Designed miniproteins, single chains, continued (4). Designs and how they scored, part 91

Each design is a single chain, and the fold is of that chain. pLDDT is the mean over its residues in the fold that is shown.

## One batch from the design tools (miniprotein)

Design m15348
Fold by ESMFold2-Fast:
Structure m15348 (fold): chain A 99 residues (1-99)
Amino acid sequence: MSEEELELVSLTTMAIIQAVLALKDLENKDYESAIEGLEMAIKTAERALEVAPTEEQREHLQKAIDSLKKALEAAKQGNYEEAIKLVREALDHLSRAAA
């Protein structure tokens, strides 16, 4: 495995962990922690996008980032059900980028 592939796997795994924790915070009504977690997941996913070697991986990371940004906006507006749905969509794309 190349150093770039190892960095991509590490960053994508970290983004998945951060997004899962944000999802749990939303479910537990810890909205401040959820918002912070979403902001961290977005930054980590954007870093993964910079090192992604294939177009398919970049497409899934971009879709994940777009869904996480929409989830962050929904959470900030108090639309927590929409935020949960969007985080789940982002997690599907992050998993596909890691495969």
Scores: mean pLDDT 88

Design m15349
Fold by ESMFold2-Fast:
Structure m15349 (fold): chain A 58 residues (1-58)
Amino acid sequence: SRDLVVDLIMRELGLSREEAERLVELIEAGASPAELGKRFGLSPAQVRSIRAAIEAMG
């Protein structure tokens, strides 16, 4: 469920709910790890971890 992934992102990355929702939306839309890293200050490893969480909940 998206809400569980959003909650995880907020807790682990310190993002607001709105920022976490936008991050999930962009990942689902196929945004690159480099684009996500630049926009949200995330490492490629953090982006991969979040993608894996979305996959596991889908």
Scores: mean pLDDT 80

Design m15350
Fold by ESMFold2-Fast:
Structure m15350 (fold): chain A 84 residues (1-84)
Amino acid sequence: SGDYEKKVEELKKEIEKDPMNYIAWYDLGLALFKLKKYDEAIEYYQKAINIYPGNLKTRYNLEATKLYKEGKYDEAKEVLEKMK
């Protein structure tokens, strides 16, 4: 809802100031995932991975988002549970 849309705009401003801010790219991907904008979420997770390839949480969220896009919700849930 409106909270995630506002968060997206705030995070885009952070990225304009610091394009190497891995956490801002990751959080932008999460906010877009919550808005069900899966293609945009995938793009921003990939940018975060390009900056820090070793972050497993970003890789799991990228994989889960791809599964959500395909309607594979149970498989996506299993991937996300690996982060907990």
Scores: mean pLDDT 86

Design m15351
Fold by ESMFold2-Fast:
Structure m15351 (fold): chain A 76 residues (1-76)
Amino acid sequence: AEEALAAGRAGDPAAVERLIALLDSPDPETRLAAALALGGIGDPRAVPALERVAREDPSERVRRAARYALGQIRAP
């Protein structure tokens, strides 16, 4: 119970999956926020979804956020 709450702040798989789903939102501000949050969490599970957004998103700002997030996750 309490470990699940702590994990939610640090990279809970349910939170990561929800954020990945938000990358498919019709709202560009929601996609931007989700991309930045995934970058901050640093979970490599988000990498394929962030690569799609960085390539395909109609919003330049969202593509830039996805690239930034990928850099954070892939940092050595």
Scores: mean pLDDT 75

Design m15352
Fold by ESMFold2-Fast:
Structure m15352 (fold): chain A 77 residues (1-77)
Amino acid sequence: LLEEYHRAVREAAAALRAGDLARAIAVLGAFVERQTGIPAAEVAALSEAEVEALFASTPNEVRGAALELVRLARRLA
């Protein structure tokens, strides 16, 4: 989990520094989907409150990545 999380965060951060929001979303989405089994597109469509409630018992890394995914997806809309 931690190795996967650190890799995803580094890749997403690099994409954001390059101005590539779509790549950052794809990287975080793939991580969340691998950890939860929930399709990235379904997670990205949730509200922040829904993520907090649905992932309350999930590790902080997964919940944090899902929250960032939702926030970045909203910025592209």
Scores: mean pLDDT 81

Design m15353
Fold by ESMFold2-Fast:
Structure m15353 (fold): chain A 89 residues (1-89)
Amino acid sequence: SNFEKAKKLVKEAADILRKAGVPEEDAQAVESTALKAIEAVQAGNKREGAVYFTSAALLAVGTGLEHGVVDAANEAIKKIFEAVDVAEK
């Protein structure tokens, strides 16, 4: 299913942050917000999904800057983009 694939990509994005040494609280905030985007898309609420997606990407950027792991944050953002794209199919 596309939504199971999207959820896996969100988990992979959070795991990239965890592996880069991001605190669990920050990685979990990115993961939970991105999952809300996927859930909103699944419910047909595409605008709400866009808001949660944007919020997850901004959290990843902020976390990357704060912890000096911008490359990991960029890879996580790419996975979140892939997750939303897969969920839209």
Scores: mean pLDDT 86

Design m15354
Fold by ESMFold2-Fast:
Structure m15354 (fold): chain A 77 residues (1-77)
Amino acid sequence: IELSPEVLELVRKVLGLLYERKLDPNNLEEIKEKLKELGVPEEDIEKALELIKKLLSDESTIDELIEELKKWIEEEK
């Protein structure tokens, strides 16, 4: 994974907000703004957004995607 553990933790928080229906998965601008608001560095925002898009495009549920991302974070720490 090309993102740091800190950025992956912030991506996990955004996925949690998507799961809680606090963010619209079709509103990429809102997701991008939330990543900036949570403190994702400017250089990593596009990578984080692409990761979120990739995870959302899978046939998996948001719950399964959050568990997969959580596993990646645990393995990186």
Scores: mean pLDDT 70

Design m15355
Fold by ESMFold2-Fast:
Structure m15355 (fold): chain A 68 residues (1-68)
Amino acid sequence: REELEKEILELLRETVEIKSKKEGLSEEQKNALIERVSKSLREYLSTASEEERLFVKQLVEQELKKEK
């Protein structure tokens, strides 16, 4: 459970870092975006079912793959 949440957050962070570089965001803007998105995702995942968490992981993995 906690390991799955950590994996989702790490995948999300990588996705934001890649997109931020493509959009030309500053380091400060990138870090602020990562913090904001991570906070929102943690709040959602805290009440999400295991099935919902697995689905979110799959969605983030697909999004990251598109950016690579």
Scores: mean pLDDT 76

Design m15356
Fold by ESMFold2-Fast:
Formats: structure tokens, C-alpha cells, sequence
Structure m15356 (fold): chain A 92 residues (1-92)
């Protein structure tokens, strides 16, 4: 695990415990963006693929803050599927 992702996860847990769900969601978005960038740096994602995944993560966070759980789940499913296809192609 990236040390930065671990630190952000600890902060997200503290925000959630305090009832600050918007901050917890923002920190979760930052973790997702950091993990996507790591996959790009390691050669599993192109710059274009990484930017698409980052956009989906940001949109999912916005949907969660708006209380639109259905839209957030759809965006996360799209992000997971796109990420899996990109990684599989890079390993081929």
C-alpha cells in the first residue's frame, strides 16, 4: 500500500467518525486518484485511460455527496470495468 493512501484512509476514518461525510467522501476520491496514478506510473494504464478513470472517480464522489447512490454505483461499475480491461490489455 502507498503510505500516502494509508494516511488519507486514516483521515477519512476520522472524518467519518466525526460525522463529516463530505470530507470522508473527498478523502476517498483522493485515495482513488492516487491509486489510479500509481497504475499509470507502473505502466498498467495509459495517460488517457488514467484520466478517464479519474473523471469517473470524481463523478462518483459528486453523486455520493448529492445522495444519488444509484448513480454513484453505476459510475463505480464503469470505472472498475474500464480499469480491468486496461490492466488485462497491458498484461497481454
Amino acid sequence: MLEEARALAAQANEAAAAGDWDKAIDLGEQIALLEIEKLREEGYLSEEEAEKLKELAKKAAEALKAGDWEKALELEKERIELGRKAIAAAEA
Scores: mean pLDDT 81

Design m15357
Fold by ESMFold2-Fast:
Structure m15357 (fold): chain A 69 residues (1-69)
Amino acid sequence: SAAARAAAQATLIRIASEVQEEMGKILDVEGIRRIAERLREAAAASADPAVAAELAAYADGLLAYVAGA
């Protein structure tokens, strides 16, 4: 749903900002992996299966991206 996608996107932005602060200004491969791991944890903790699916999809997309980097 649009609401589930918006909620997952907000979680992605928050996690990405937290990791960027922890690692400095540039997200390298390690930073992107940390974002993906935290997104998977957020998906597992989500009570809404639609939000969980969107979060898992973001995590898988980021891991695919870094596999090609």
Scores: mean pLDDT 83

Design m15358
Fold by ESMFold2-Fast:
Structure m15358 (fold): chain A 101 residues (1-101)
Amino acid sequence: ARDARAERLGRLFDLLREAVEKMNKATSNEEAKKIFDEFLERAETELGFKVKKVSYTENEDGTLTIEVELEDPAGVRVHMKIEIKDGKVIRLEVRVEGPPP
């Protein structure tokens, strides 16, 4: 149902908010990555999302870029890009796409 998708997305964003708050208390990019990995595990186990892609890029300026593609059981796709520096989230982009035809 349409409402079930909205509820699942709302729960995903609640988990993401909790993860970002925990990440902003991290003292290193490694700890922030661990917290984000836990968020992905919870999205799969609690909400039924599948991690379709995940990439981690350590940049020469000391930032860590995390890019993720998630897909729910109805085919809704969620793209996330997160940039972290010194354990702090400095950029967060989230895009939601409907199911493919």
Scores: mean pLDDT 81

Design m15360
Fold by ESMFold2-Fast:
Structure m15360 (fold): chain A 64 residues (1-64)
Amino acid sequence: METLEEARKRIEGLVAQIETQEDVAGLLAQLLAQVRQAAETVFPELQEVADELEARLAELLAAE
């Protein structure tokens, strides 16, 4: 099992990679679902990261 710090770094890397793709909103929605599940089952501290991803997704959807 990865540590909380490793999980945060991996999520940050995935967000950066997703921002280079065409379907940014769709990929962020998938990542958000995975981070929410991790926050509920493994790392409650990831709830803040999930909230940040949700806010970013909402901004992207509002711009479209």
Scores: mean pLDDT 77

Design m15361
Fold by ESMFold2-Fast:
Structure m15361 (fold): chain A 78 residues (1-78)
Amino acid sequence: SLADEISKKLLEKGFSEEQVKKALPHALKLVEAGISVEKAVEFVTSVLRAGQDIEKSTNNSISALKSGAKALGGPGPV
């Protein structure tokens, strides 16, 4: 499944099962918003490594995409 694919990719990047569990629903939201699996995994990886709020960062990126802004250039709002 898509969730299993994302979980496997995040575990392979060295995140704990708890970090993956926390990030998974947000990565799925990004994919639902039209972002590729690879970009969604890259985005949540960057947010987790930066120690930023994954929910806030994901919601800000989706909001920016809807406004036509470049939302996925890095962690946090653009």
Scores: mean pLDDT 75

Design m15362
Fold by ESMFold2-Fast:
Structure m15362 (fold): chain A 98 residues (1-98)
Amino acid sequence: MDREIARGIADIYVAIGNELMKRGDYEGAVEAYKKAVDLLTEAGVPQARAYLNLGKAYYKLGKKDEAKKWFEQALRDARASPELAHLIPEAEKLLKEV
């Protein structure tokens, strides 16, 4: 998949997930964020923010083990990609709270 097309579609799924989070539909938010993560993974695009969003939705569902896995993935991607380094403090903070 073209990386720019994958990012554009993933941004739409992230926006859907964010709206579902605001409405308290955490199951729907997980599905939307997971679609964004799957698209970016298939396109070979590291995206720490999508992993943080997915982890936050799992945390709201009480699935703390799943939330921890996604926060750890976000931290790995943020450390590997200089453009995502600004997400390291957020990922570290969220990992301390699970």
Scores: mean pLDDT 84

Design m15363
Fold by ESMFold2-Fast:
Structure m15363 (fold): chain A 62 residues (1-62)
Amino acid sequence: SDGERAAAGAREAAARGDAAGAAVSMKELYNTGHGTREGVLRAVEAAARGDAEAAAEWAIKS
């Protein structure tokens, strides 16, 4: 599913320290009708501070 693929992408981004890539995965989930707008904002905030694992967690929770 789109959600599973986005969550996998977020995990891969976090594993390589790509905080921006992890936040993109959460935005993709929201655009496909999964997750919440609050989740997108939280993932972007985490990415802005360089926290790739926190950014990915919002996609995984969705």
Scores: mean pLDDT 78

Design m15364
Fold by ESMFold2-Fast:
Structure m15364 (fold): chain A 60 residues (1-60)
Amino acid sequence: IEELRKELEREEASLKETQAWIEANKDAPGLEQSILMTRELAERAAIDVYREIIKKEEER
């Protein structure tokens, strides 16, 4: 459970960095933007999964 919380914090930090990179590189080539957007989507999905697992473990 503590390991899941640490992974959640890492994923949240990574998402924040990815969003900052997208904002800083709005003029980047479309392929680079697509890669970053895909990464953001994957990171959001991972965060949602970790939050759901942690919530269920805390309810035990």
Scores: mean pLDDT 75

Design m15365
Fold by ESMFold2-Fast:
Structure m15365 (fold): chain A 68 residues (1-68)
Amino acid sequence: PLLVLITTPEEYAEEVKKVIEKYGGKVLVQDGGRIVATLPADTDLKAFTEELKKVTEGKAVVHAVPAP
């Protein structure tokens, strides 16, 4: 799996969670506009990031790291 940290304005947090679920991910922690989640290791990160930018009007920032 991939570990992702997403930062977005709080008003988009709900839409970001929906995108995570759409890609088969799970939200681990949310603190306002900061969301930590896992994604399947085979997730198309480019498509995922483009979808987040679409739903957040370009305001989301994504950091991804490999997870065990």
Scores: mean pLDDT 80

Design m15366
Fold by ESMFold2-Fast:
Structure m15366 (fold): chain A 125 residues (1-125)
Amino acid sequence: APISLTQSGGGTVKAGGSITLTGTISGTDLSSHAVAWILQKPGEAPRLLGQISADGKTVVLDARYQGRLTLSRDASNQTVTVDLSNLEPSDSGTYYIALLDTTEPSSNFSLIIARGQGTDVTVVA
């Protein structure tokens, strides 16, 4: 069966607020895969925000998001979630979930086997 990753959440939020983004995975067992969250801004290189291991025990976060970003997973429901708090206008962009062909966090983007459609977040001052 084909691997599918569907994203939800996003929208417009005021600076200082919070937002939750969710991804649902089908066609593979989430417990076999690490997951990455990526921010894409127009004209900029993709930024890796964070990664969570297949067992959920290892979380690696970008330094700019330490204390503001929480990653979680629910293997029984095949879902991954990011909670972003204390939002800044610079957090505006398209957020992507990427599923990795490995169990541990990796900077090797050639291990991405599926990516969601993206979720737009706009943070207003």
Scores: mean pLDDT 86

Design m15367
Fold by ESMFold2-Fast:
Structure m15367 (fold): chain A 79 residues (1-79)
Amino acid sequence: SMAEAAAAGARAAAEGDRAGDAARAAGGVLRAMGAALAAGRDREEAERAAEAAREAAEREGTEAARLAGEAAVAAAEGA
């Protein structure tokens, strides 16, 4: 499910070498996913929110943040 994929991504990010940066990026991704789920009648809006969160996670520059972003996009697309 979307929520399970986002949670798994957040846990993976939190386990990275830069736990603080990874946790902030994962938190941003989860917030975007929460907003997307709240907008659940418009899947395109959900996908845009997830993609923006992934781009933000990538700018953080940690592999854990990147994986969390990818998980969020996959969850939105898989709905």
Scores: mean pLDDT 58

Design m15368
Fold by ESMFold2-Fast:
Structure m15368 (fold): chain A 72 residues (1-72)
Amino acid sequence: MEKRLELEIELALELMKASVYKLAAKRTGSPEDLLKAAEAYEKAARLAEELGEEEEAEELRKEAEELRKEAE
């Protein structure tokens, strides 16, 4: 399997995790779920950067920062 495809799969999985935790946080108000979503977005941003998707990586980092802010 090509390294790029492996990174794309990992990115998709981290984005799914972020979405799930973000939805859970909205339903429960849990700061822990917000932090888990932020962690997933941070991992997704690193993967996007490795894929050369700089704009996407920056947007994902911003989302992670906002979620961390909401958790405080």
Scores: mean pLDDT 83

Design m15369
Fold by ESMFold2-Fast:
Formats: structure tokens, C-alpha cells, sequence
Structure m15369 (fold): chain A 58 residues (1-58)
């Protein structure tokens, strides 16, 4: 699993999406497609989908 950091705030707009704040660290669990990944928040332990463009490797 790869640890990555959120580059911008992401609202939790639907139950399958993970809400993130800029600078929050998450673990990439699975790449779903070219635009979306399934991640787990290191802060809350919640899982959800986020845009790959909103994340940067550390």
C-alpha cells in the first residue's frame, strides 16, 4: 500500500466518497480506474473513493 497526501480539500458529497482536508494522509488500497482510487484515512480509518488528481505521493 502507498501512503499519499491530499493536495486540496475534498467534501464528502456521497457515502462512497471520502471527505479529505488538504494535507491529510491516506493509504491507497486499490486503483479503481485512471481517475479514482479507493483509499483509507490514516486519521479516521474510514474508506472511500477519491480523485487521483487530488493526491500526491510522499
Amino acid sequence: MQEVVATKDQPEVIPSFLGLKKGERVLVLKEVDEDWVLVQSLKTGKKGYVSKSSLKPI
Scores: mean pLDDT 72

Design m15370
Fold by ESMFold2-Fast:
Structure m15370 (fold): chain A 55 residues (1-55)
Amino acid sequence: MSAEDIRKYLLKEYGIKISKKDAEEIKKLVLEMIDKGVSSEEIEKAIIEKAKEYQ
């Protein structure tokens, strides 16, 4: 999963536009959550909440 994939996903599914830097930070968060065994539902929630903070 690339930062560009995250930006495209957020824009297409939620209409949220973020910078490349913000997408890289979200990517880092997602990888950390995967390493901790967090559920896909909690990861999706965290992505959306973090993206909204950057708006």
Scores: mean pLDDT 79

Design m15371
Fold by ESMFold2-Fast:
Structure m15371 (fold): chain A 75 residues (1-75)
Amino acid sequence: SAVREELEKLIEEAIELREKYFNAKTEDERFRLQSEMTAAIVRAVELAKEHGDSEGLKELEKALAEAGKEIQKKK
């Protein structure tokens, strides 16, 4: 569905922003990227909740957890 496609896109955007965050060279850049990443995550959660998509919420949680692990492995 269009809602699922938008949710997946928001998750992808959050992952990309997180990668940029860890490659950022200044604290100001990191702060900006963290804010953008947080906004994308909040929107994804709101979208899943608005549509009563419990499975979508679990997929979001799993995707965010996996993204976090990938970033930790890079260190």
Scores: mean pLDDT 72

Design m15372
Fold by ESMFold2-Fast:
Structure m15372 (fold): chain A 91 residues (1-91)
Amino acid sequence: MEKIEQAKKYYEKGLELYKEGKLEEALDYFREAIRLDPNFAEAWFNYAEVLEDLGELQLAEFWYEELIEKFPEAKELVAEARERIARIRAL
């Protein structure tokens, strides 16, 4: 199986786990998706989102900022990441 296809499968499983509230397990699957495909912008976003939901706010901010820097052309994800950073900073 190609790395990109494998990354997508880990990402899809991560989404299922996140929907079920299995946050730590979802985090591991999104991490593996990023490892297999470091250009998978959606996986970077969901990784940061799970960290935010776990209360790891400083780590979540870091990953959202890295997403903005690494994927400036992913306009919708960049906009959402900026909103998430602003929300965390307002806490």
Scores: mean pLDDT 87

Design m15373
Fold by ESMFold2-Fast:
Structure m15373 (fold): chain A 83 residues (1-83)
Amino acid sequence: MEERAEALRRAAERAAALAEKLEAEGMTEAAELAREAARLAEEAARILEEGGPLEEAERLVEEADRLAREAGEIARKALEEKE
């Protein structure tokens, strides 16, 4: 459990760093989705650390993955549209 929470915190840090880079490039919408993904990953880690419901933590992880995927797709479309 602790190991999973630590992995989620690292994932959240990476997502937050990605969001900062996306915002610097002017991809505000993608950056906002990446930030939300980071927030959900941090919340899932907190739930696991507190011994809360595993099912809720897993749901938050799935939502974070969905948002990260959408952020990546928006960034790709923006780059393709400007080509």
Scores: mean pLDDT 78

Design m15374
Fold by ESMFold2-Fast:
Parts: C-alpha cells; sequence; structure tokens
Structure m15374 (fold): chain A 76 residues (1-76)
C-alpha cells in the first residue's frame, strides 16, 4: 500500500528537479520568493502524483496529468 506513496515521491522528485528551473524563472518574473514558490510546487506535485497513483493511474499517466494540473494551477 505504501509502495504507491514511495513511488510517487520518487517520481515527484524527478519532476521537481525539472520544474525547479522553470519555477525559479517564473518566480523571478513575478517578483515572488523563489524558495517559497519551489516549496509550494514541490508539496502540490507530490500530493497530486500520490493521489493519482492511489486512484489507479500509472506513474507515467500521473506525471502527464500533473503537468497539465500545474499549468492550470498557475492560472488560479
Amino acid sequence: AEEAAEEARRLAREVLEELRERVEEEAASLGVDVEEAVERAAERAGEMVRKMIEAGLSPEEALARLRETLERDREA
């Protein structure tokens, strides 16, 4: 049962490393604190991937959906 959570954390770390550069650039453009923006993105990404995998999605599907969600969340 916890294997899904561990896998979600591992995948989230990989996505977050890619997103860290993007989040830093966006935070700089918006004038917000970079570290705070990165932490918020990290927490949300981890939760999203975890919930999607627990709902029966494959890790690859969860990551694709996470990217779509992050794009929409930027508008919210």
Scores: mean pLDDT 68

Design m15375
Fold by ESMFold2-Fast:
Structure m15375 (fold): chain A 55 residues (1-55)
Amino acid sequence: AGALYEAILRHEGISAEDLERLRKMSDEEAVRFLTERYGLSESAARGAKRVLDAL
């Protein structure tokens, strides 16, 4: 599940550097970053951060 979700995020054009930065952000900061910069829904952004924290 985690690897598949991370592959989906990479398909959306999120760089490896941004993924590493997202892992260091708080949940609120990561959700804001993903929604504002990549146009993800809040639900998708929260799910992405949760998956990144689990990896």
Scores: mean pLDDT 72

Design m15376
Fold by ESMFold2-Fast:
Structure m15376 (fold): chain A 87 residues (1-87)
Amino acid sequence: SAAKQEALEQVKKRMEQLVEIAKASGDEEVAEKMEKLAEEAVKLAEEALENENDPEKLAELEEKEKKLLEEMKKELEKAEEALKKAQ
């Protein structure tokens, strides 16, 4: 469906932006971690679209997404600290 494809495209674009921010920090470990987390986020989004009519599966994916977002927030904080150090 067009709505599913558009939602997935938006997730991919957002993940690409987060990876670019991490790379811009100059911290290679943060960049590599963000690339991995971005890949996991896209996979979760794809799995959510495949299981949109399975509420139990969606609940499991929602918990995984919450943990992933917490990890991404920590990496973004490290990226911000690295950028401050470069200035």
Scores: mean pLDDT 83

Design m15377
Fold by ESMFold2-Fast:
Structure m15377 (fold): chain A 79 residues (1-79)
Amino acid sequence: MTEEDKKTIERILELVRQGKFDEAVALAEEAIAKSTDPKEQRLFRAILAVIRDALADPSITPEEAVERIRQVIKTFEKQ
């Protein structure tokens, strides 16, 4: 994972924490479009899926969405 990816992930997490899910979706989609690494594209697609689930399910709080994204990141770091 590049330093640029880490900065993008931190920005996504901050937007999700603030409940700015639409902005987080846009940033994740931009990261997917800019990535040339299939592993990085897969990571950002997994993050995007969590944000979309939070948009569709009002029982998922911003805090829960942030934790789910952190779990996704940990899974990709172990691979």
Scores: mean pLDDT 82

Design m15378
Fold by ESMFold2-Fast:
Structure m15378 (fold): chain A 78 residues (1-78)
Amino acid sequence: MTLYLVTVTVAREHAEKNRRAIEEAARRLGGRVVAVDEGEETVTISVALPSREAAEALAEYAASLEGVEDVRITPLPP
């Protein structure tokens, strides 16, 4: 089983609302938030997901949210 990491970069002013939405979406897709890195201008939310399909679904959803600046999918090494 290969885990996938989805990293979402959000403008700070939208971070709290988007974090909740991303946490709920991740949970429904069988994933979870593994890290939240708060900066002055942006917040980076990292989510581990159990499949490529789940990662793609979360990335597509996150990209639709207001204030999301970047979304990346990275396969986690075994």
Scores: mean pLDDT 83

Design m15379
Fold by ESMFold2-Fast:
Structure m15379 (fold): chain A 69 residues (1-69)
Amino acid sequence: PEELIKEAKKLIEEAKEAILNGDFDRYQELVKKIREIVRKLYELGHQELADEVMKEYEKAIVEAIKKRM
């Protein structure tokens, strides 16, 4: 689970950069990968960790959009 969380956080950071750079196609690809990791965490029984990743993602994306505007 640590490897999946680390990968998800890295993808969240890349998604934030994609928004700040206006690369929304890249952002959409990264979002799909993040959701795949979250789904895998749920399948492995790490529901709390999956929820934490989603909250981190939502917070980071909202902040990036706010900075872009």
Scores: mean pLDDT 80

Design m15380
Fold by ESMFold2-Fast:
Structure m15380 (fold): chain A 55 residues (1-55)
Amino acid sequence: KPTEEEKEELQKKAYEALSGASDDEVAEVVAKIVQALNDGNIEEALEIIEEAKKK
């Protein structure tokens, strides 16, 4: 199960990866990451961040 610090760090990395993206794109990626973290799936959260970098 991810710690609160791990959740914060992953969200921060997602925001940094999406630097320059629209607010809507950032919000969608963050929502997906939050869902994965609520499910306790850190690997899925990391995959979402990697997919966001490709867009």
Scores: mean pLDDT 73

Design m15381
Fold by ESMFold2-Fast:
Structure m15381 (fold): chain A 65 residues (1-65)
Amino acid sequence: MEKVVVVYGKDAEVAEKLGKELAEKHNAKGILLPGASREEAEALAEELRAKGANVMLVDVEDVLA
């Protein structure tokens, strides 16, 4: 099963850094959605899960708060 980390949020630089760190830590593919809403990120995660991927969804704002 393909492992994917989807990182979204308003801060593109933080999203890129977290996406890289989490992808390396979990030996997974990183997908960055800078500026995306939670709804948009969840929609992508559901599409990837439907294709058989194991998806970890991360909100940059939840990590920074």
Scores: mean pLDDT 76

Design m15382
Fold by ESMFold2-Fast:
Structure m15382 (fold): chain A 70 residues (1-70)
Amino acid sequence: MDARRTALYEQAVRKALSVLKDEKVRETIEAKLAAATTLDQYREVLRLASKEIHKNIEEMEPIVVQAVAT
């Protein structure tokens, strides 16, 4: 169950990372993602990644929250 939840956040962050060409920025976000072990930490990484792109990530967050809450 936790793997399903974190996988959704990881996919969203990975989408943002695939657009970023700067390895330093990608490494920073990826390191935070790799260190994340709780839902709150995954949400923080997602918020950080969303600053790099237009609110595509925010559209995914409600879906993840609803899937976990249901």
Scores: mean pLDDT 66

Design m15383
Fold by ESMFold2-Fast:
Structure m15383 (fold): chain A 63 residues (1-63)
Amino acid sequence: SMSPELTEEELRVLRLVADGKTPEEIAKELGISPERVIELLDRAVERLGAPSYAAAVTRAVKL
């Protein structure tokens, strides 16, 4: 995709959610806070115009 719809950090967090990881597990893996993980997920949903987290995750695995 040539469209930068997501930042690298937002895409990485979405892909880890697609792998079945919780925000706490993602935070530990990336060395960030769980609050930052949630912020990145919210931004990714907004940036993609997705109707839900599940829709955003589904789109991310196809990127």
Scores: mean pLDDT 77

Design m15384
Fold by ESMFold2-Fast:
Structure m15384 (fold): chain A 55 residues (1-55)
Amino acid sequence: SMIDKLVEETVEQLKGASPEERQKLALKMAKELQEKGYSDLEISEALRRVAERLA
């Protein structure tokens, strides 16, 4: 799915990023999903997946 691709791209961009950069990149993903018409729940799930991958 498009969400899965965006999550993978965001995780890759976040590797080696500072905490401040991580927040900005996560917000960028959320905005892109919102622009494409995804629901708040789907966006929240995508953000959770990114966080889990970086844990």
Scores: mean pLDDT 80

